# Ledger of designs, part 96: designed miniproteins, single chains, continued (2)

Each design is a single chain, and the fold is of that chain. pLDDT is the mean over its residues in the fold that is shown.

## One batch from the design tools (miniprotein)

Design m7556
Fold by ESMFold2-Fast:
Structure m7556 (fold): chain A 87 residues (1-87)
Amino acid sequence: MAARIRALQAEAAETRDPALAGEAARLRARALGLSEEAVELAGRAAELGMLGEQGDEEAFRRARELEEEFRRLTEPLVAARLAEAEA
Protein backbone atom coordinates (compact mmCIF):
# COMPACT_ATOMS: atom_id res chain seq x y z
CA MET A 1 0.00 0.00 0.00
CA ALA A 2 2.72 2.55 0.90
CA ALA A 3 4.42 2.01 -2.50
CA ARG A 4 1.10 2.66 -4.32
CA ILE A 5 0.51 5.86 -2.32
CA ARG A 6 4.06 7.11 -3.03
CA ALA A 7 3.70 6.31 -6.74
CA LEU A 8 0.43 8.28 -6.93
CA GLN A 9 1.97 11.21 -5.00
CA ALA A 10 4.98 11.26 -7.35
CA GLU A 11 2.76 11.13 -10.46
CA ALA A 12 0.50 13.90 -9.06
CA ALA A 13 3.56 16.09 -8.39
CA GLU A 14 4.94 15.41 -11.92
CA THR A 15 1.63 15.92 -13.79
CA ARG A 16 0.08 18.39 -11.29
CA ASP A 17 -3.16 16.40 -11.65
CA PRO A 18 -5.61 17.20 -8.81
CA ALA A 19 -7.41 13.86 -9.29
CA LEU A 20 -4.19 11.89 -8.64
CA ALA A 21 -3.41 14.05 -5.59
CA GLY A 22 -6.91 13.32 -4.26
CA GLU A 23 -6.60 9.57 -4.89
CA ALA A 24 -3.25 9.44 -3.04
CA ALA A 25 -4.74 11.33 -0.05
CA ARG A 26 -7.79 9.03 0.08
CA LEU A 27 -5.60 5.90 0.01
CA ARG A 28 -3.40 7.37 2.77
CA ALA A 29 -6.43 8.16 4.96
CA ARG A 30 -7.86 4.65 4.41
CA ALA A 31 -4.47 3.10 5.26
CA LEU A 32 -4.63 5.01 8.59
CA GLY A 33 -8.05 3.45 9.30
CA LEU A 34 -9.94 6.75 9.14
CA SER A 35 -13.68 7.09 8.43
CA GLU A 36 -15.02 7.49 4.87
CA GLU A 37 -15.97 11.08 5.82
CA ALA A 38 -12.34 11.79 6.79
CA VAL A 39 -11.13 10.00 3.63
CA GLU A 40 -13.27 12.27 1.40
CA LEU A 41 -12.18 15.41 3.30
CA ALA A 42 -8.52 14.42 2.80
CA GLY A 43 -9.08 13.77 -0.91
CA ARG A 44 -10.92 17.04 -1.54
CA ALA A 45 -8.33 19.03 0.45
CA ALA A 46 -5.51 17.49 -1.65
CA GLU A 47 -7.34 18.21 -4.94
CA LEU A 48 -8.02 21.85 -3.98
CA GLY A 49 -4.48 22.21 -2.61
CA MET A 50 -3.06 21.13 -5.99
CA LEU A 51 -5.28 23.69 -7.76
CA GLY A 52 -4.15 26.33 -5.24
CA GLU A 53 -0.48 25.52 -5.98
CA GLN A 54 -1.34 26.29 -9.64
CA GLY A 55 -2.55 29.81 -8.72
CA ASP A 56 -6.20 29.34 -7.66
CA GLU A 57 -6.26 31.36 -4.42
CA GLU A 58 -9.90 30.42 -3.66
CA ALA A 59 -9.07 26.71 -4.02
CA PHE A 60 -6.07 27.22 -1.70
CA ARG A 61 -8.27 28.84 0.98
CA ARG A 62 -10.89 26.09 0.61
CA ALA A 63 -8.16 23.44 0.97
CA ARG A 64 -7.08 25.05 4.29
CA GLU A 65 -10.71 25.01 5.50
CA LEU A 66 -11.09 21.31 4.62
CA GLU A 67 -7.75 20.49 6.31
CA GLU A 68 -9.02 22.16 9.51
CA GLU A 69 -12.31 20.18 9.30
CA PHE A 70 -10.27 16.98 8.75
CA ARG A 71 -8.20 17.79 11.86
CA ARG A 72 -11.32 18.32 13.98
CA LEU A 73 -12.91 15.11 12.67
CA THR A 74 -9.78 13.04 13.46
CA GLU A 75 -9.07 14.60 16.92
CA PRO A 76 -11.45 12.15 18.72
CA LEU A 77 -9.31 9.25 17.45
CA VAL A 78 -6.17 10.94 18.83
CA ALA A 79 -7.97 11.55 22.16
CA ALA A 80 -9.08 7.90 22.28
CA ARG A 81 -5.49 6.71 21.72
CA LEU A 82 -4.25 8.97 24.54
CA ALA A 83 -6.96 7.62 26.89
CA GLU A 84 -6.00 4.04 25.92
CA ALA A 85 -2.32 4.78 26.71
CA GLU A 86 -3.31 6.07 30.19
CA ALA A 87 -5.43 2.98 30.95
Scores: mean pLDDT 75

Design m7557
Fold by ESMFold2-Fast:
Structure m7557 (fold): chain A 61 residues (1-61)
Amino acid sequence: MKVSFEEALSLARALARGLVAERASPEEQARGLKEFAKMLAEEGLSEEEIAAVVKEFRELL
């Protein structure tokens, strides 16, 4: 799936909200974030875009 930076931010917010709602452990949150960042890199986002998305995700947890 090809993801834009705006879509990546939207997905990060949705994923963070889902993890909070499910009361995911810190370990589950870290794994989810790692897998999400890997997916964004595979979709062709830059390191700067991935860092911004990861920061947004962490701030919502």
Scores: mean pLDDT 79

Design m7558
Fold by ESMFold2-Fast:
Structure m7558 (fold): chain A 99 residues (1-99)
Amino acid sequence: MDSQVDPLIDTLRNDPNPMVRSQAADRLGDIGDPRGVGPLIDAMRNDPSPGVRASAADALGKIGGDKAKSGIGPLKDLADNDPSDGVRASAQYGILKIK
């Protein structure tokens, strides 16, 4: 049981520093707990920082498999529409990693 998942979700949603939020997203991806999927989808769609959105997209790819399939639609939208080239690239890579 990883007691870090809930604190990382809170950090991803609430930390004022985008670098800290990006690190939280990356750690959620590395842990691979499906509880991170919803928060990561929200962050990649709504976070004002392109770095955080890119990290959240990469993290969904790291979780991968059936648990991250709900992220495919949002990742596809992000890959097609995000104003940041880096975020679009991370979203494309995330889609490839989920399958």
Scores: mean pLDDT 85

Design m7559
Fold by ESMFold2-Fast:
Structure m7559 (fold): chain A 93 residues (1-93)
Amino acid sequence: DAVKEFAEKAGIDPSVVRGLATLWAEKNGKPLPKTEEEIVEYAKELLKEAIELAKKAAEQGDELSQIRLEMLEALLNGDAEAYQEYLQKLKNR
């Protein structure tokens, strides 16, 4: 299951991957993905769009956008450890 493998590598729930894919499809006027591989590719496309927006904000010196950029890049690359480390920096616990 491509969605499960992507989610496990990224350290997120498969429902989050499916949600990202649905959002990208709706935003781009595409039909909902029918295969696990399409779900993963649509989720990656949404993440790439978010990364480009975060890069522009980070270049302007926004520290939160820099952390978000690092989290989004870790998520796209399946680096669960880096993703969790950056996620903890954003949580007040």
Scores: mean pLDDT 76

Design m7560
Fold by ESMFold2-Fast:
Structure m7560 (fold): chain A 71 residues (1-71)
Amino acid sequence: MDKIKKAQELYKQFQDDFSRLHQLSTEQKRQTADIGYEAGKMMLEIPELKKKGEELLKRASVIRSGLDAGS
């Protein structure tokens, strides 16, 4: 299933980037948030990944919120 495979790939990329968030540039942090939102939305449509998707959306939101607050 292409959707599950894509969600898994984006999730792994997000996990790696999120663990190194403080080492990322502002542009890379925005990209990480975008990846998190995309993966999270896909995961919410998959029952087995719903909890992971919810957590991902929360983390992506925190990244966006931090960037906006730092304006």
Scores: mean pLDDT 78

Design m7561
Fold by ESMFold2-Fast:
Structure m7561 (fold): chain A 77 residues (1-77)
Amino acid sequence: SEEFKKGNEYLQEGKYEEAAKYYEKYLEKEPDNYIAWKNLGIAYGALGKDEKAKEYFQKALELEPDDLALKTALENL
């Protein structure tokens, strides 16, 4: 998906607001992509929106319960 690719590009550039926008549009169509939920959480965390970051990391963890790095990220928020 172009939205997912653009989200990843903006995330790598540190453009967190734009990254979040593209991931949100992607997830409207593909809500089962745990990487997109995780990266959306990373973007919101970088913006200082820790409560939203936690919500999105929890959604990612629902899809991939065995992601130990994601569990650690949640514990440190």
Scores: mean pLDDT 88

Design m7562
Fold by ESMFold2-Fast:
Structure m7562 (fold): chain A 77 residues (1-77)
Amino acid sequence: EKEKENALKSIEQAIKELEELKKKSTSEEAKKKLEEAIKKLEEIKKKLEEGEISVEEAHKEVSELGREVGEVYLKSL
C-alpha cells in the first residue's frame, strides 16, 4: 500500500516537473514532446492505481520517460 502510494506521489511530482519544463520551453516541438510525456505519465498513474502494472514496472516506465524528456529539454536550448 505505502509503496504504491509513494509511487503515485512520485508520478504526480514528475507530471508537475514536466508541466514546469513546458512553461520554460520556447520550442513548439519540445512542448509537444513534453505534453506527450505528461499524458504517458497520467496513463502510467492510472494503470498503477487500477493494478494493471506493478510499482517496479511503473518506476521503469517513469525512468524511461525522464531520460526522453531530458533529451528534449536539452534540444530546446
Scores: mean pLDDT 75

Design m7563
Fold by ESMFold2-Fast:
Structure m7563 (fold): chain A 65 residues (1-65)
Amino acid sequence: SAARRKALEEETERGVQELAAAVVARSEGIEALRTKEEYLRLAELARELGMEGAAEYAREQAERL
């Protein structure tokens, strides 16, 4: 269970960093680099890890696509 949680944390951290990069890219007028499915997956992972802010952000991005 600890190893699984660690793997989910690493995947979620990577996803959050990629979401931050996508927000910066959008502010510079670059097209979004994420699909709706990718945002929904990241929202689920963040929620599973108790990262509610990241989960909400990812869900909102998915709803806009």
Scores: mean pLDDT 66

Design m7564
Fold by ESMFold2-Fast:
Structure m7564 (fold): chain A 59 residues (1-59)
Amino acid sequence: DQEEINELVREALREAERAAREGDLERARKIVDEASQKLPDPVIARIFRAEAERRIREI
């Protein structure tokens, strides 16, 4: 279900960015890993991880 996947991705990115802004990079990466495991498509999971890592690095 694309809508549920989009919501999961947005929430995970929001939570990971918040953790990174607070200086907790370990927690930020855990959030990304857990969300990636819930994504049904490994290609989508890979793209999501790459985008999340880019956003975390820019903080």
Scores: mean pLDDT 79

Design m7565
Fold by ESMFold2-Fast:
Structure m7565 (fold): chain A 78 residues (1-78)
Amino acid sequence: SIEEILEEAIELAEKLGLEELAELFRKVLEMLKQRPNPNAERGAIEAAKILKEDTSEEAIEKAKRLVEGVLKGLELLS
């Protein structure tokens, strides 16, 4: 489920000391629980996959930018 995917991404980000990224994933998960959005879910899953596959600084920044974009999109719909 999307909750499982995002919870795993939050846990991984926390283990890596990436608290800002973990918080972004938590906020997206909270918003998706209140108001499902298939496009936002796809973006969040893609960001989670990037983080799981590559923990380089470049991959972390890409995942962060993607999840920030997802969060901003959800905020505009709220």
Scores: mean pLDDT 85

Design m7566
Fold by ESMFold2-Fast:
Structure m7566 (fold): chain A 63 residues (1-63)
Amino acid sequence: MKKVGLVAAPNKEKGEEGGKKMLEEGGAEEVITLVGKDSKEGREIGKKLEEEEGWAVGGATVK
């Protein structure tokens, strides 16, 4: 089972910071950064990945 982090961020720089933390501290094997997306959009994408791919998805929003 793959552990994936989703980071919803207003820009690439903040998304990269959140993604780095998920990889180093959150035990995520891969990070997907959603630039310009809010936490609602991130949650919907995360649920779809959990249902279709069987991944364990953790989400974070950076403002």
Scores: mean pLDDT 71

Design m7567
Fold by ESMFold2-Fast:
Formats: structure tokens, C-alpha cells, sequence
Structure m7567 (fold): chain A 93 residues (1-93)
């Protein structure tokens, strides 16, 4: 169920956003906020492959930044969210 995967991804991305804000990483917070916007568009239109790919890309960029900065807990949240978006994309093929 694409919607269920995206709702789970949204919750994980929200947790990641809160953590990024707590650590003061504004660039990472902005990437996650943009990913949440893309997830919200995909929730309104689950066939919006472009929105899903945008979310996947932004979550991937946020994940890379979290790993580079050594925040393994934040990286895990972003990896799980990205994997759920990737699964949603696979269901549309």
C-alpha cells in the first residue's frame, strides 16, 4: 500500500527534522523539510512519480549529510524513510 509506506516515511522524516533542528543543522533541516513537502505531494497524488523521486533524492542527500557529520541516529531515520519511499516507487512499476 503506497499510502501506508508514505505515511510511515513522513513520520520518520518528521522525527529526523526535529533532531536536525535540535542539533542546529539548518542545511540538513531544509533538506528534510523539502523532502516532507515532496512526500505530502505524493500523499495527495500517489501516482506522482516525480514527487516520489524528488523525496528519494532529498532524503538521500540528507542521509549523506547526517553520515558525514556522524549522527548515526539521524542517519538511521533518514535511511528508513528513504527505503520506504523507494518501496513506494517500486509498487508503481
Amino acid sequence: DVRELLERARRLAEEALERARERGDLELAELVERALEAIDRALEDPEDVAALREAQTLLGEALARAVERGDLELAELLLEAKNLVTEALALLE
Scores: mean pLDDT 88

Design m7568
Fold by ESMFold2-Fast:
Structure m7568 (fold): chain A 70 residues (1-70)
Amino acid sequence: HMEELIEKAKEALEKGRFETPEEAVVAQALDMGLSDEEIKAAIERLEAVRAHSRAHPGDDAPPGLYRIEK
């Protein structure tokens, strides 16, 4: 499953097993027996997740938490 692939790829990157997210995704996907199309989709999704995480550092206080509307 794609979510599992992304989680394992992030963990491998944090442990320093790979230099780039793309390499981590490819290695994990091959180990899981996924297709090239699934690998490409996972890389695109991981890039989106990384962009979101960079925009929301800490992840304990999402943006707009203090926004008050009537």
Scores: mean pLDDT 66

Design m7569
Fold by ESMFold2-Fast:
Structure m7569 (fold): chain A 85 residues (1-85)
Amino acid sequence: ARRLAETATTPEELGAGLAAYAQALGATGEQAEKGLDIGGKKVAEKLGIKAASGTDALVKAVRESPETAREAGKAAVEGLEEALA
């Protein structure tokens, strides 16, 4: 669930972890998509990543290094939680 997203080292692992966490929270597909955009924008701003979308920023952060992957997973989880609030 949340831990899987926060420990993801690939975009596939991040997607799987976030999907499991969204399901555990009872999130709709629209809420999950909104959460990814919010999280991606946060990580882009925090890490200075230039990307076309929030999702692209998350993918780039996950691929860059283990440290940026952790920030991407954390930001995506926070974005999903904000989308549900």
Scores: mean pLDDT 75

Design m7570
Fold by ESMFold2-Fast:
Structure m7570 (fold): chain A 59 residues (1-59)
Amino acid sequence: SREEAEELIEKGGEAYEAGDYATAAEYFRQASRVYEELGDYETAERAREWSDLLAASAP
């Protein structure tokens, strides 16, 4: 649901603020999948881009 996707974005943001880029990337990746299921492909692509960027930034 959209609420699930929004919760995942919030959790990703919390992980990002904590400096846990790997966890943030995973939450944004999960959110991207949920947005795809909702047919919100533009938001899904944005979340995927954030996930990829943060995964590349993780040690």
Scores: mean pLDDT 82

Design m7571
Fold by ESMFold2-Fast:
Structure m7571 (fold): chain A 82 residues (1-82)
Amino acid sequence: LSEEMETEIKLALARMMLSVLKLTEEADPELARRALELIEELAKKGVPEALELAEELARLAEEKGDEELAEEARRLVEEIRK
């Protein structure tokens, strides 16, 4: 896999994970953590969509009452905006 293709796959996977988290009534901390890890990797690579994904993850985590994950996602948003 080329680096560009790998990044595209990771971006698609992160989007799918967020969609699953949004549709799932119960909190899925493992899936949410995995999504955060992928979004962090995308942000480190300078993928512009990473900001939107991090903001969405922060909102979903807050909605589900996962305050720790919400704070981590908000911190990532701040790091990307710098």
Scores: mean pLDDT 81

Design m7572
Fold by ESMFold2-Fast:
Structure m7572 (fold): chain A 80 residues (1-80)
Amino acid sequence: MELDELIEKLEEKREEALKAGDLEAELTLTSVIIHASVEKTILERARERGDPRLPELEEEAIKEVKELVKKAAEELGIEI
């Protein structure tokens, strides 16, 4: 699942921030991870329901999370 890959990348960046003692980066990345996890839960529920729009919902969720990642990267001055 593409959201799982995004969450994994964000977790790696959060670990780097934690090791560097960058509390602001850690908190910002944690917020994005929470949003991605909520989107993942919504998609899992849609899959359980057999929602025929699952592919569209997945694409939209990925797009929204990618925008949050881009914004966080710009705000923190880091590459994600």
Scores: mean pLDDT 81

Design m7573
Fold by ESMFold2-Fast:
Structure m7573 (fold): chain A 87 residues (1-87)
Amino acid sequence: SISEYIAKALHLAALDFLREQFKKKPSDFLARELLLEAIELLEYGKETGDEELVELARETLEELIELIKKYGLSEELIEEAEEALER
């Protein structure tokens, strides 16, 4: 539906915005916000049967784990991302 299209567009816009901000200034705060958005996108994709959103969310979580390790950010965020990927 058009409502689902708008919801998808808003989730994608939020994800892109957070990625851009993280690229400029990596921080635990932005990593946590990006993690929460990726988990929400994963759950939304599963509920709506949108395989492209599920794939994008999983890819985002995997990328985030790598970035957290690269910048020496909170290891608790890695555990939460890995748990989300097992869902």
Scores: mean pLDDT 86

Design m7574
Fold by ESMFold2-Fast:
Structure m7574 (fold): chain A 99 residues (1-99)
Amino acid sequence: SDKLIEAIRKSKDGKVAYGILLEYVLVNEIVKDRKAFANFLRNNEIDFSDPKAALEQLREFMELAGLENIDEILEKVKPLIEAGDYVSAIVIIAEAILS
């Protein structure tokens, strides 16, 4: 959805961008294991100031969303997270989910 990508790109920070993506995934039932996703949302507050922890949480999120090319996506996302460009990192993940 072009509207989803636009909303994420206009986000003030990575936490807002990630929140928009999580809401989209929840509302559109993209994650089939609803119990695992509910547990993920309860136990995983993303901290972008810890790039390693943030990347591990984004991997788990992409696995729950059923993405097969996670390592390729993370190769693109990692330098953005390390540079503090969190919004662009979430855009890449959103584009992968919409593909």
Scores: mean pLDDT 85

Design m7575
Fold by ESMFold2-Fast:
Structure m7575 (fold): chain A 71 residues (1-71)
Amino acid sequence: LSPEQQRDAELALIRMMLALAVMTGDAELAIEALKLAKEKGIELPEEDIELALEVARSAGEELEEEAKKII
């Protein structure tokens, strides 16, 4: 894969993880998606970041704080 193709594939996977986390209410999966995006240097749309924060917030303050530290 070229760097461009790799970036596009990684973004698609991360966004799929976030979509699953939102649909299932899985705060841990939302946090993992945020961590992976930061690790790979991928800039997520603000809408996706906000959805991840909402899922984490629904699970409690501890997970919300963890998500905020990643962003």
Scores: mean pLDDT 80

Design m7576
Fold by ESMFold2-Fast:
Structure m7576 (fold): chain A 95 residues (1-95)
Amino acid sequence: MLSEEEIRLEEERLAKEFFEELDATVKAIEENAPQEEIEELQRRTVELFRRALERLERLDPERARRFREAVIRTLEALAKRYPELQPLLEAVREL
């Protein structure tokens, strides 16, 4: 069993990996990258989110719930500015 401190550090690591990939996706949209490249980045972002949720749910279901809520809130705000992120938001909501 991991300590509460170890679980917190794992959550921070997973969150960092997710938001770095999300930032890359946003940057690709801002740079008018081809739709196929944006879709590939969104697919990778969804997969990172799914794996982060699975890991956190095994460690601390309450932290997993808060992480999911935080990601959805961030994506809702970003999708208002970047409509191209709407499919990513919908995929994340289904998880």
Scores: mean pLDDT 86

Design m7577
Fold by ESMFold2-Fast:
Structure m7577 (fold): chain A 88 residues (1-88)
Amino acid sequence: SVPLLTPEQRKKVAELLRKAAEELRSLGDNETADIVERLAKIVESKPVEAGVLVLHLATLLVSDRQAGNEKSAEVLEKLLDEVEKIVA
């Protein structure tokens, strides 16, 4: 069976996603911030598979690195590390 996040994990992850979205907005990366904020709303309201969430965040990280958004990539890398600790 694919592991789903518990309600407690979803709450913690949503809080981390919102914090990261705020940090991304402060850097002027509104596009990535909007995506991360939408993920926070999904995580709060629906059952979420841990692997799918991690894959989405890793994809955003790779995209920002390829675009040269180094500061945004650092925010996303820290976010991914913290999310992986919660879902482990």
Scores: mean pLDDT 86

Design m7578
Fold by ESMFold2-Fast:
Structure m7578 (fold): chain A 91 residues (1-91)
Amino acid sequence: FEPLSPAAARAVELLREAARLSLEGRHEEARRLAEEALRLVREHAADLTPSEAMQLDAAASMALMAAHLAGDEETARLAAEIGRLATEVYR
């Protein structure tokens, strides 16, 4: 278990919170947190380790599932994009 960089840790936390808010029906708040997570992942993509990318992919997958269950298509779209970016780091 390796500590995440501040940016990766923040993005994971934002995705977990977005998943929770989406399930609570707070779609606008969930979308804003997912947008912030995507911004952080894009800004720090070159610095992500494979371990960080795997943790981001897991958090994004959780957020994607939560958003789909909640009918929150915009948060789902953002979570899917974060998952794709994280997977590209590992490949």
Scores: mean pLDDT 85

Design m7579
Fold by ESMFold2-Fast:
Structure m7579 (fold): chain A 66 residues (1-66)
Amino acid sequence: MVRVVGENLSASGATAAALIAIGDGGRARVFDSEPIRVVGEGLSREGALAAAEAAESSGGVAEIEF
């Protein structure tokens, strides 16, 4: 089970990361903080990497927990 935490996200980046996590069969939570934070859980390795890349491409920071 792989978890991704994205921080310092734009609204677009948080949405993209959350949709990737959900599409991978996991779950995602978007925290209505400023800046926006997202947590994806129950991900495959590939889904976690894709979600982290989406978060980072929006100017945020992502951590993957294997």
Scores: mean pLDDT 77

Design m7580
Fold by ESMFold2-Fast:
Structure m7580 (fold): chain A 61 residues (1-61)
Amino acid sequence: MLSFEELKERAVEFAKLMATESGVSEESLVAFFRREAERLGFSEEQIKELVEAIRKAMAEV
């Protein structure tokens, strides 16, 4: 099972790849990883941090 740090790292990697290679929207990626974090039982603060990390990663691309 993924730790929060591992989930966030994977989400950032995936967001960067999807932003450059496919037409996947930021909103779609945020929604996907938000649901995964909810399923894994992470806190609302952790989910917010994950969402910000995804958005920053996609903006960097």
Scores: mean pLDDT 76

Design m7581
Fold by ESMFold2-Fast:
Formats: C-alpha cells, sequence, structure tokens
Structure m7581 (fold): chain A 65 residues (1-65)
C-alpha cells in the first residue's frame, strides 16, 4: 500500500529529525537509510537518491563523533 509506505517514510523522517536534534547522528543515519529503501521500493528513484545522500552525509557526521 503506497499510502502506508509514505506514512512510514514520514514517520522515519520525523524520528530522524529528532535524533539529529539530540546529536544522535548514528540513529538519524539509520532512519534516513530506511526511508531511502522505502522510496526505492515505491519506485520513486529521485526521492530515494535524495534520502540516500542525506543518510550518507549524516553517517559521515556519526563517524566524526
Amino acid sequence: DREKLLEEIERLSREAAGALARGDYRTAAELLQKAAELHKELGDEESAERARRGADTVRALAEQQ
């Protein structure tokens, strides 16, 4: 169900924002990576690529910590 997957993506993005606000970059990167996978499952390649880039950036910040 596309609508349920989009709701899950929105939940993951909101949780990732909360993790970022706490400086928990590892958790934020994992949540953003999951959102990217769901975008890919939906066939939304452009959104999947944007989310993947976000996850990669945040993961780099986690490694810095």
Scores: mean pLDDT 83

Design m7582
Fold by ESMFold2-Fast:
Structure m7582 (fold): chain A 60 residues (1-60)
Amino acid sequence: MEEIFETLAEYLKAVTDLALARLNGASPEEIARLQAKADEVADRFRKLEPEFLEYLRSLL
């Protein structure tokens, strides 16, 4: 349960960092690195989301 909130926070940070890099004209290499990080965190969040939804369903 804590993992999903941590992963969500990490994802929001990764997306924010990527958006700021794009707005500030960072190098293509830096943007690619930040995009890869955001994609990795998004994949982890997607993996945790079905389990979290199943947990919530079990409480109803």
Scores: mean pLDDT 75

Design m7583
Fold by ESMFold2-Fast:
Structure m7583 (fold): chain A 105 residues (1-105)
Amino acid sequence: SNQRQADQLNQQGRDYLLSGDYDLAIQYYQQSIQLDPNYSDAYQNLGNSYLAQGDYDLAIQYYQQSISLDPNNSLAYQGLSTSYRRLGDYDSSDYYQSISVSLEN
């Protein structure tokens, strides 16, 4: 299925993310969302990849897309929290951290 293939591409992207190859990770996650545009996890992982590269504005955009598709994605809220903290916006960071914690309980 398209979902299964999107899952496989997302897993391959994570392997590249873990090895520090952020550009390849981004390519695989982009292929995952082309196959399944509603795959919240792939948008979250695009956010993680841009966060790792220091592109906090793009990270925030992709985490917000993930949350739009899956409002219960606690990891995407954690990513927003981290991204805002890196930008020095501690109020937004604390707000999104509180949502992430609430979703895990």
Scores: mean pLDDT 90

Design m7584
Fold by ESMFold2-Fast:
Structure m7584 (fold): chain A 63 residues (1-63)
Amino acid sequence: AAALKAAIAAAKAQGDSVAAAALIVDAHAAGVLSAADIAALLGLSAAQAAAFLATAAEVLAQL
């Protein structure tokens, strides 16, 4: 959990949005991060975090 959050923060700090999105989607799928945790981490509302997860998962599935 802590190592995954650190990796997400590092990717975000570097502006690597694809790596950050992949880590966030995987963490949510594994149950490590809730939508509320992601909202807090990204500075989004809960609705925006849910929309981000849906969009990021779809984009990552196409890579």
Scores: mean pLDDT 70

Design m7585
Fold by ESMFold2-Fast:
Structure m7585 (fold): chain A 94 residues (1-94)
Amino acid sequence: GEVERLLEEAERALEEARRALEEGDLEAALRALEEVIRAALRLIELGRLEEAKELLDRAIELLDELLERFPDDLEAGILRGIAGIVLGLVKLLL
């Protein structure tokens, strides 16, 4: 179903983000992490809060690692902020 497809897409994007981060490819890492966050947002719309929380936790971990390597990257900082706010809201609704 849609949930299973979103989880498969998010897992692939997380693997892509980790690989890009290891290679120092900031643009590829950010693009992949944005896809994970989009999947999490869609899971929230579908009422799948536990799955959305797990994806956001993993995306935030990778964003924090990315910001350790690129501390002044505005796009990474903004994406981390958005992910943190969304995660906070999901935790409140659980």
Scores: mean pLDDT 88

Design m7586
Fold by ESMFold2-Fast:
Structure m7586 (fold): chain A 58 residues (1-58)
Amino acid sequence: MSLEEARAAVEAVLAAGAHLADPTGDGVEDAMRLAGVPEEHRRALLAWLRGGGEIDLR
């Protein structure tokens, strides 16, 4: 899937009640795995979720 599609899938999981308050990655990363996000996109999405929805691609 593309990064945009991965973001949409993760947002859907998080909107359904998945945890956003733990930016250390455990609950959020698990949600990304459940959404079937590739490893590269999981790193980018974890950084985005830590930033409150901003992509942190540096």
Scores: mean pLDDT 61

Design m7587
Fold by ESMFold2-Fast:
Structure m7587 (fold): chain A 56 residues (1-56)
Amino acid sequence: SVDDVVEEVRKKLEGKYSPVAIELAVGVARTLMEVRKLSPEQAIEEAIELAKIVDK
């Protein structure tokens, strides 16, 4: 489910990125899956890239 993917993204980013970057990343992953209909793998990849940009 989308909620399972969001939780997976959160777990992968916890301890590596700021809380703000994590919350933005999980929000983007949810939007990419629900609105743009991207696969879980694509949504996770885009979310991780966003976290990297936010935490520059």
Scores: mean pLDDT 81

Design m7588
Fold by ESMFold2-Fast:
Structure m7588 (fold): chain A 72 residues (1-72)
Amino acid sequence: VEELIEEAGRLALELGKLLIEGKEDPELEERLRELEERLLEAIAASEDPEAARELALKRQAEVAKEVEAYRK
């Protein structure tokens, strides 16, 4: 599940940077959406869904912080 969390984070970061620049990438948006669906399923199927969800939330927070830093 860690690999899915990392990949989703990378795509979210790239999309966030594009949005700050006033650009859109529908293909990237769709890829991120598909990956997030797979990630949610993988978290639910993991032996420790709570720990997996915590890792995902931590990565999301890191991405949000980096996107905000890019904006400045």
Scores: mean pLDDT 76

Design m7589
Fold by ESMFold2-Fast:
Structure m7589 (fold): chain A 90 residues (1-90)
Amino acid sequence: SRAEEAYRAALEGARAAGEGGAAGNAAGAAGGILRAMGAVADGALAGDEEAARAAAEGAREGARYARELGAELGARGAEAAARAGEAGGL
C-alpha cells in the first residue's frame, strides 16, 4: 500500500542518515534526511494522511537507530521529518 511504501522509504532514509552520521559522512547523513523528508512530503502533498503518518512512524524508528549509533544530526533530522508528517494530518 502507499502507507507501507511511505513507511519503508522514510525508515530507509532515516537509517541512511544515522549510518552516514556515525561514519562522519555529513553528505550521506543529509541525503538520508532529505529522503525521509521526501517520503513525508509525498504523502502530505498527495493528501494521503495515512501515508504521511506511516512515513512519520518510519522516520521515528530510523531516528532511534541513529541515536543508538550516536548520530545526533541524523537523529534530529529524522525526528523533524516525523514531526512534519504528524503535523500534516488533520
Scores: mean pLDDT 74

Design m7590
Fold by ESMFold2-Fast:
Parts: structure tokens; C-alpha cells; sequence
Structure m7590 (fold): chain A 73 residues (1-73)
């Protein structure tokens, strides 16, 4: 299961799809430390729910991207 903070991070990344957000932008929007965000992002990456893009942004993993694409139809 997801913690409330993990859910908030995923909701932000859904809102900012497809560009994603940096760890600093997530920290500012959630009002938590960058270190807290980085720990949450590491767990979400291990679960396959988030990935890091080449430009240093965090974006939704492919399984969650499928859900967003379905909603756009």
C-alpha cells in the first residue's frame, strides 16, 4: 500500500504529466524537505510507479501513464 505522502507525490506527477517535476518542485509544492521527497521518490521508483527522466525530472512510470492516456480519450 501507499503512504499518504507517496499518494500526494503521485497526484502531483499526474497533474504535471507529461513533463513531470524536479525533487525541489515537489518539495516546494508539498511543503516538505527535499530529503523527504528524495526518500519517497526512491521508494516509488523501486515500486515502478515513478522514473527519473534524462533532464533530472521525475515522471510517472509506464503503468500509471496507461491510466492517464485512457482518461484522455
Amino acid sequence: SLTPLEQRVLDLLKEYYPKGLTADEIAERLGVSRETVERVLDRLIQKGLVRKSADGRYVLGPELVKEIIKKKK
Scores: mean pLDDT 81

Design m7591
Fold by ESMFold2-Fast:
Order: C-alpha cells, then structure tokens, then sequence
Structure m7591 (fold): chain A 111 residues (1-111)
C-alpha cells in the first residue's frame, strides 16, 4: 500500500496533475508511510515538507498550522514562466505530539 501510494503521488507530480489530485495523493502517501503531523508554534505558519522543480514548475508539499488548531497538508504548484500558483489543501486535526511530515520521500526526483 505505501509503495503504491507513493508511486501515485510521484506519477501525479510528473504528469502535472491538478493541485487537488496531488494533495489527495500526498495525503494518501503520507498516511501509508506512517508519517506524523506536527503542531507548530506559529499560528498560520507553514513548514515546507518537500519541494522540487519539475520542468517549468515548482511543486511543494507542506504542513500548515492554523489559528483554529487544525493542520493542513497543502500542495503548491508554481509555473516558473508566468509566476502563477495553484494551491490545494486537505485539513487535518491538530496533534499535540506527532512526528513531523517526512520531507525527502514524498516527491520524485526533478526531471
């Protein structure tokens, strides 16, 4: 399951899938890998978990802490030529003591 979820995420990133599809795949991959979610000290702060350049796009996956105590798993894609950004997120319950989201294992190597 974990390897299949990671491959689905990597395929979505390589194929420049919509940000919503990448966010869903990233959540599935993170859960399947057993990675935890952290509550960060900063309200509305965002910590980048992973980012890379894929052709003329940058894709990042991050965890955000909101002022309501809800963390988000967010995917951000930026077109380097136009500067346009797409964003999708899935809201998660805040956790008091969880392992941080794993950075290196979520995204494929840049092409």
Amino acid sequence: AAAEALERLREAVRNFAPAEEMARAALEATEAAGAGYGVFHEEDGERAAASGEYGEHVTGVGVRFTREGVSELAVIRRDLATGREERASVRLPAERAAEPLEVPDLLPAPR
Scores: mean pLDDT 53

Design m7592
Fold by ESMFold2-Fast:
Structure m7592 (fold): chain A 52 residues (1-52)
Amino acid sequence: MKELVEELSYPKTPDSSGVSPETIGKGGLINRLREEAKKAGKTLSELFAEYA
């Protein structure tokens, strides 16, 4: 139930010079989604889909 972790767990520290600013914003949201997923007992991918 974590088949999309590759897309959601990508690191944002490799080099910001080559990535879009929106990618940095998603980094912060991902951390919050992880906490919400743990508390709700859901997967990160499910919470991400709800926001989309």
Scores: mean pLDDT 57

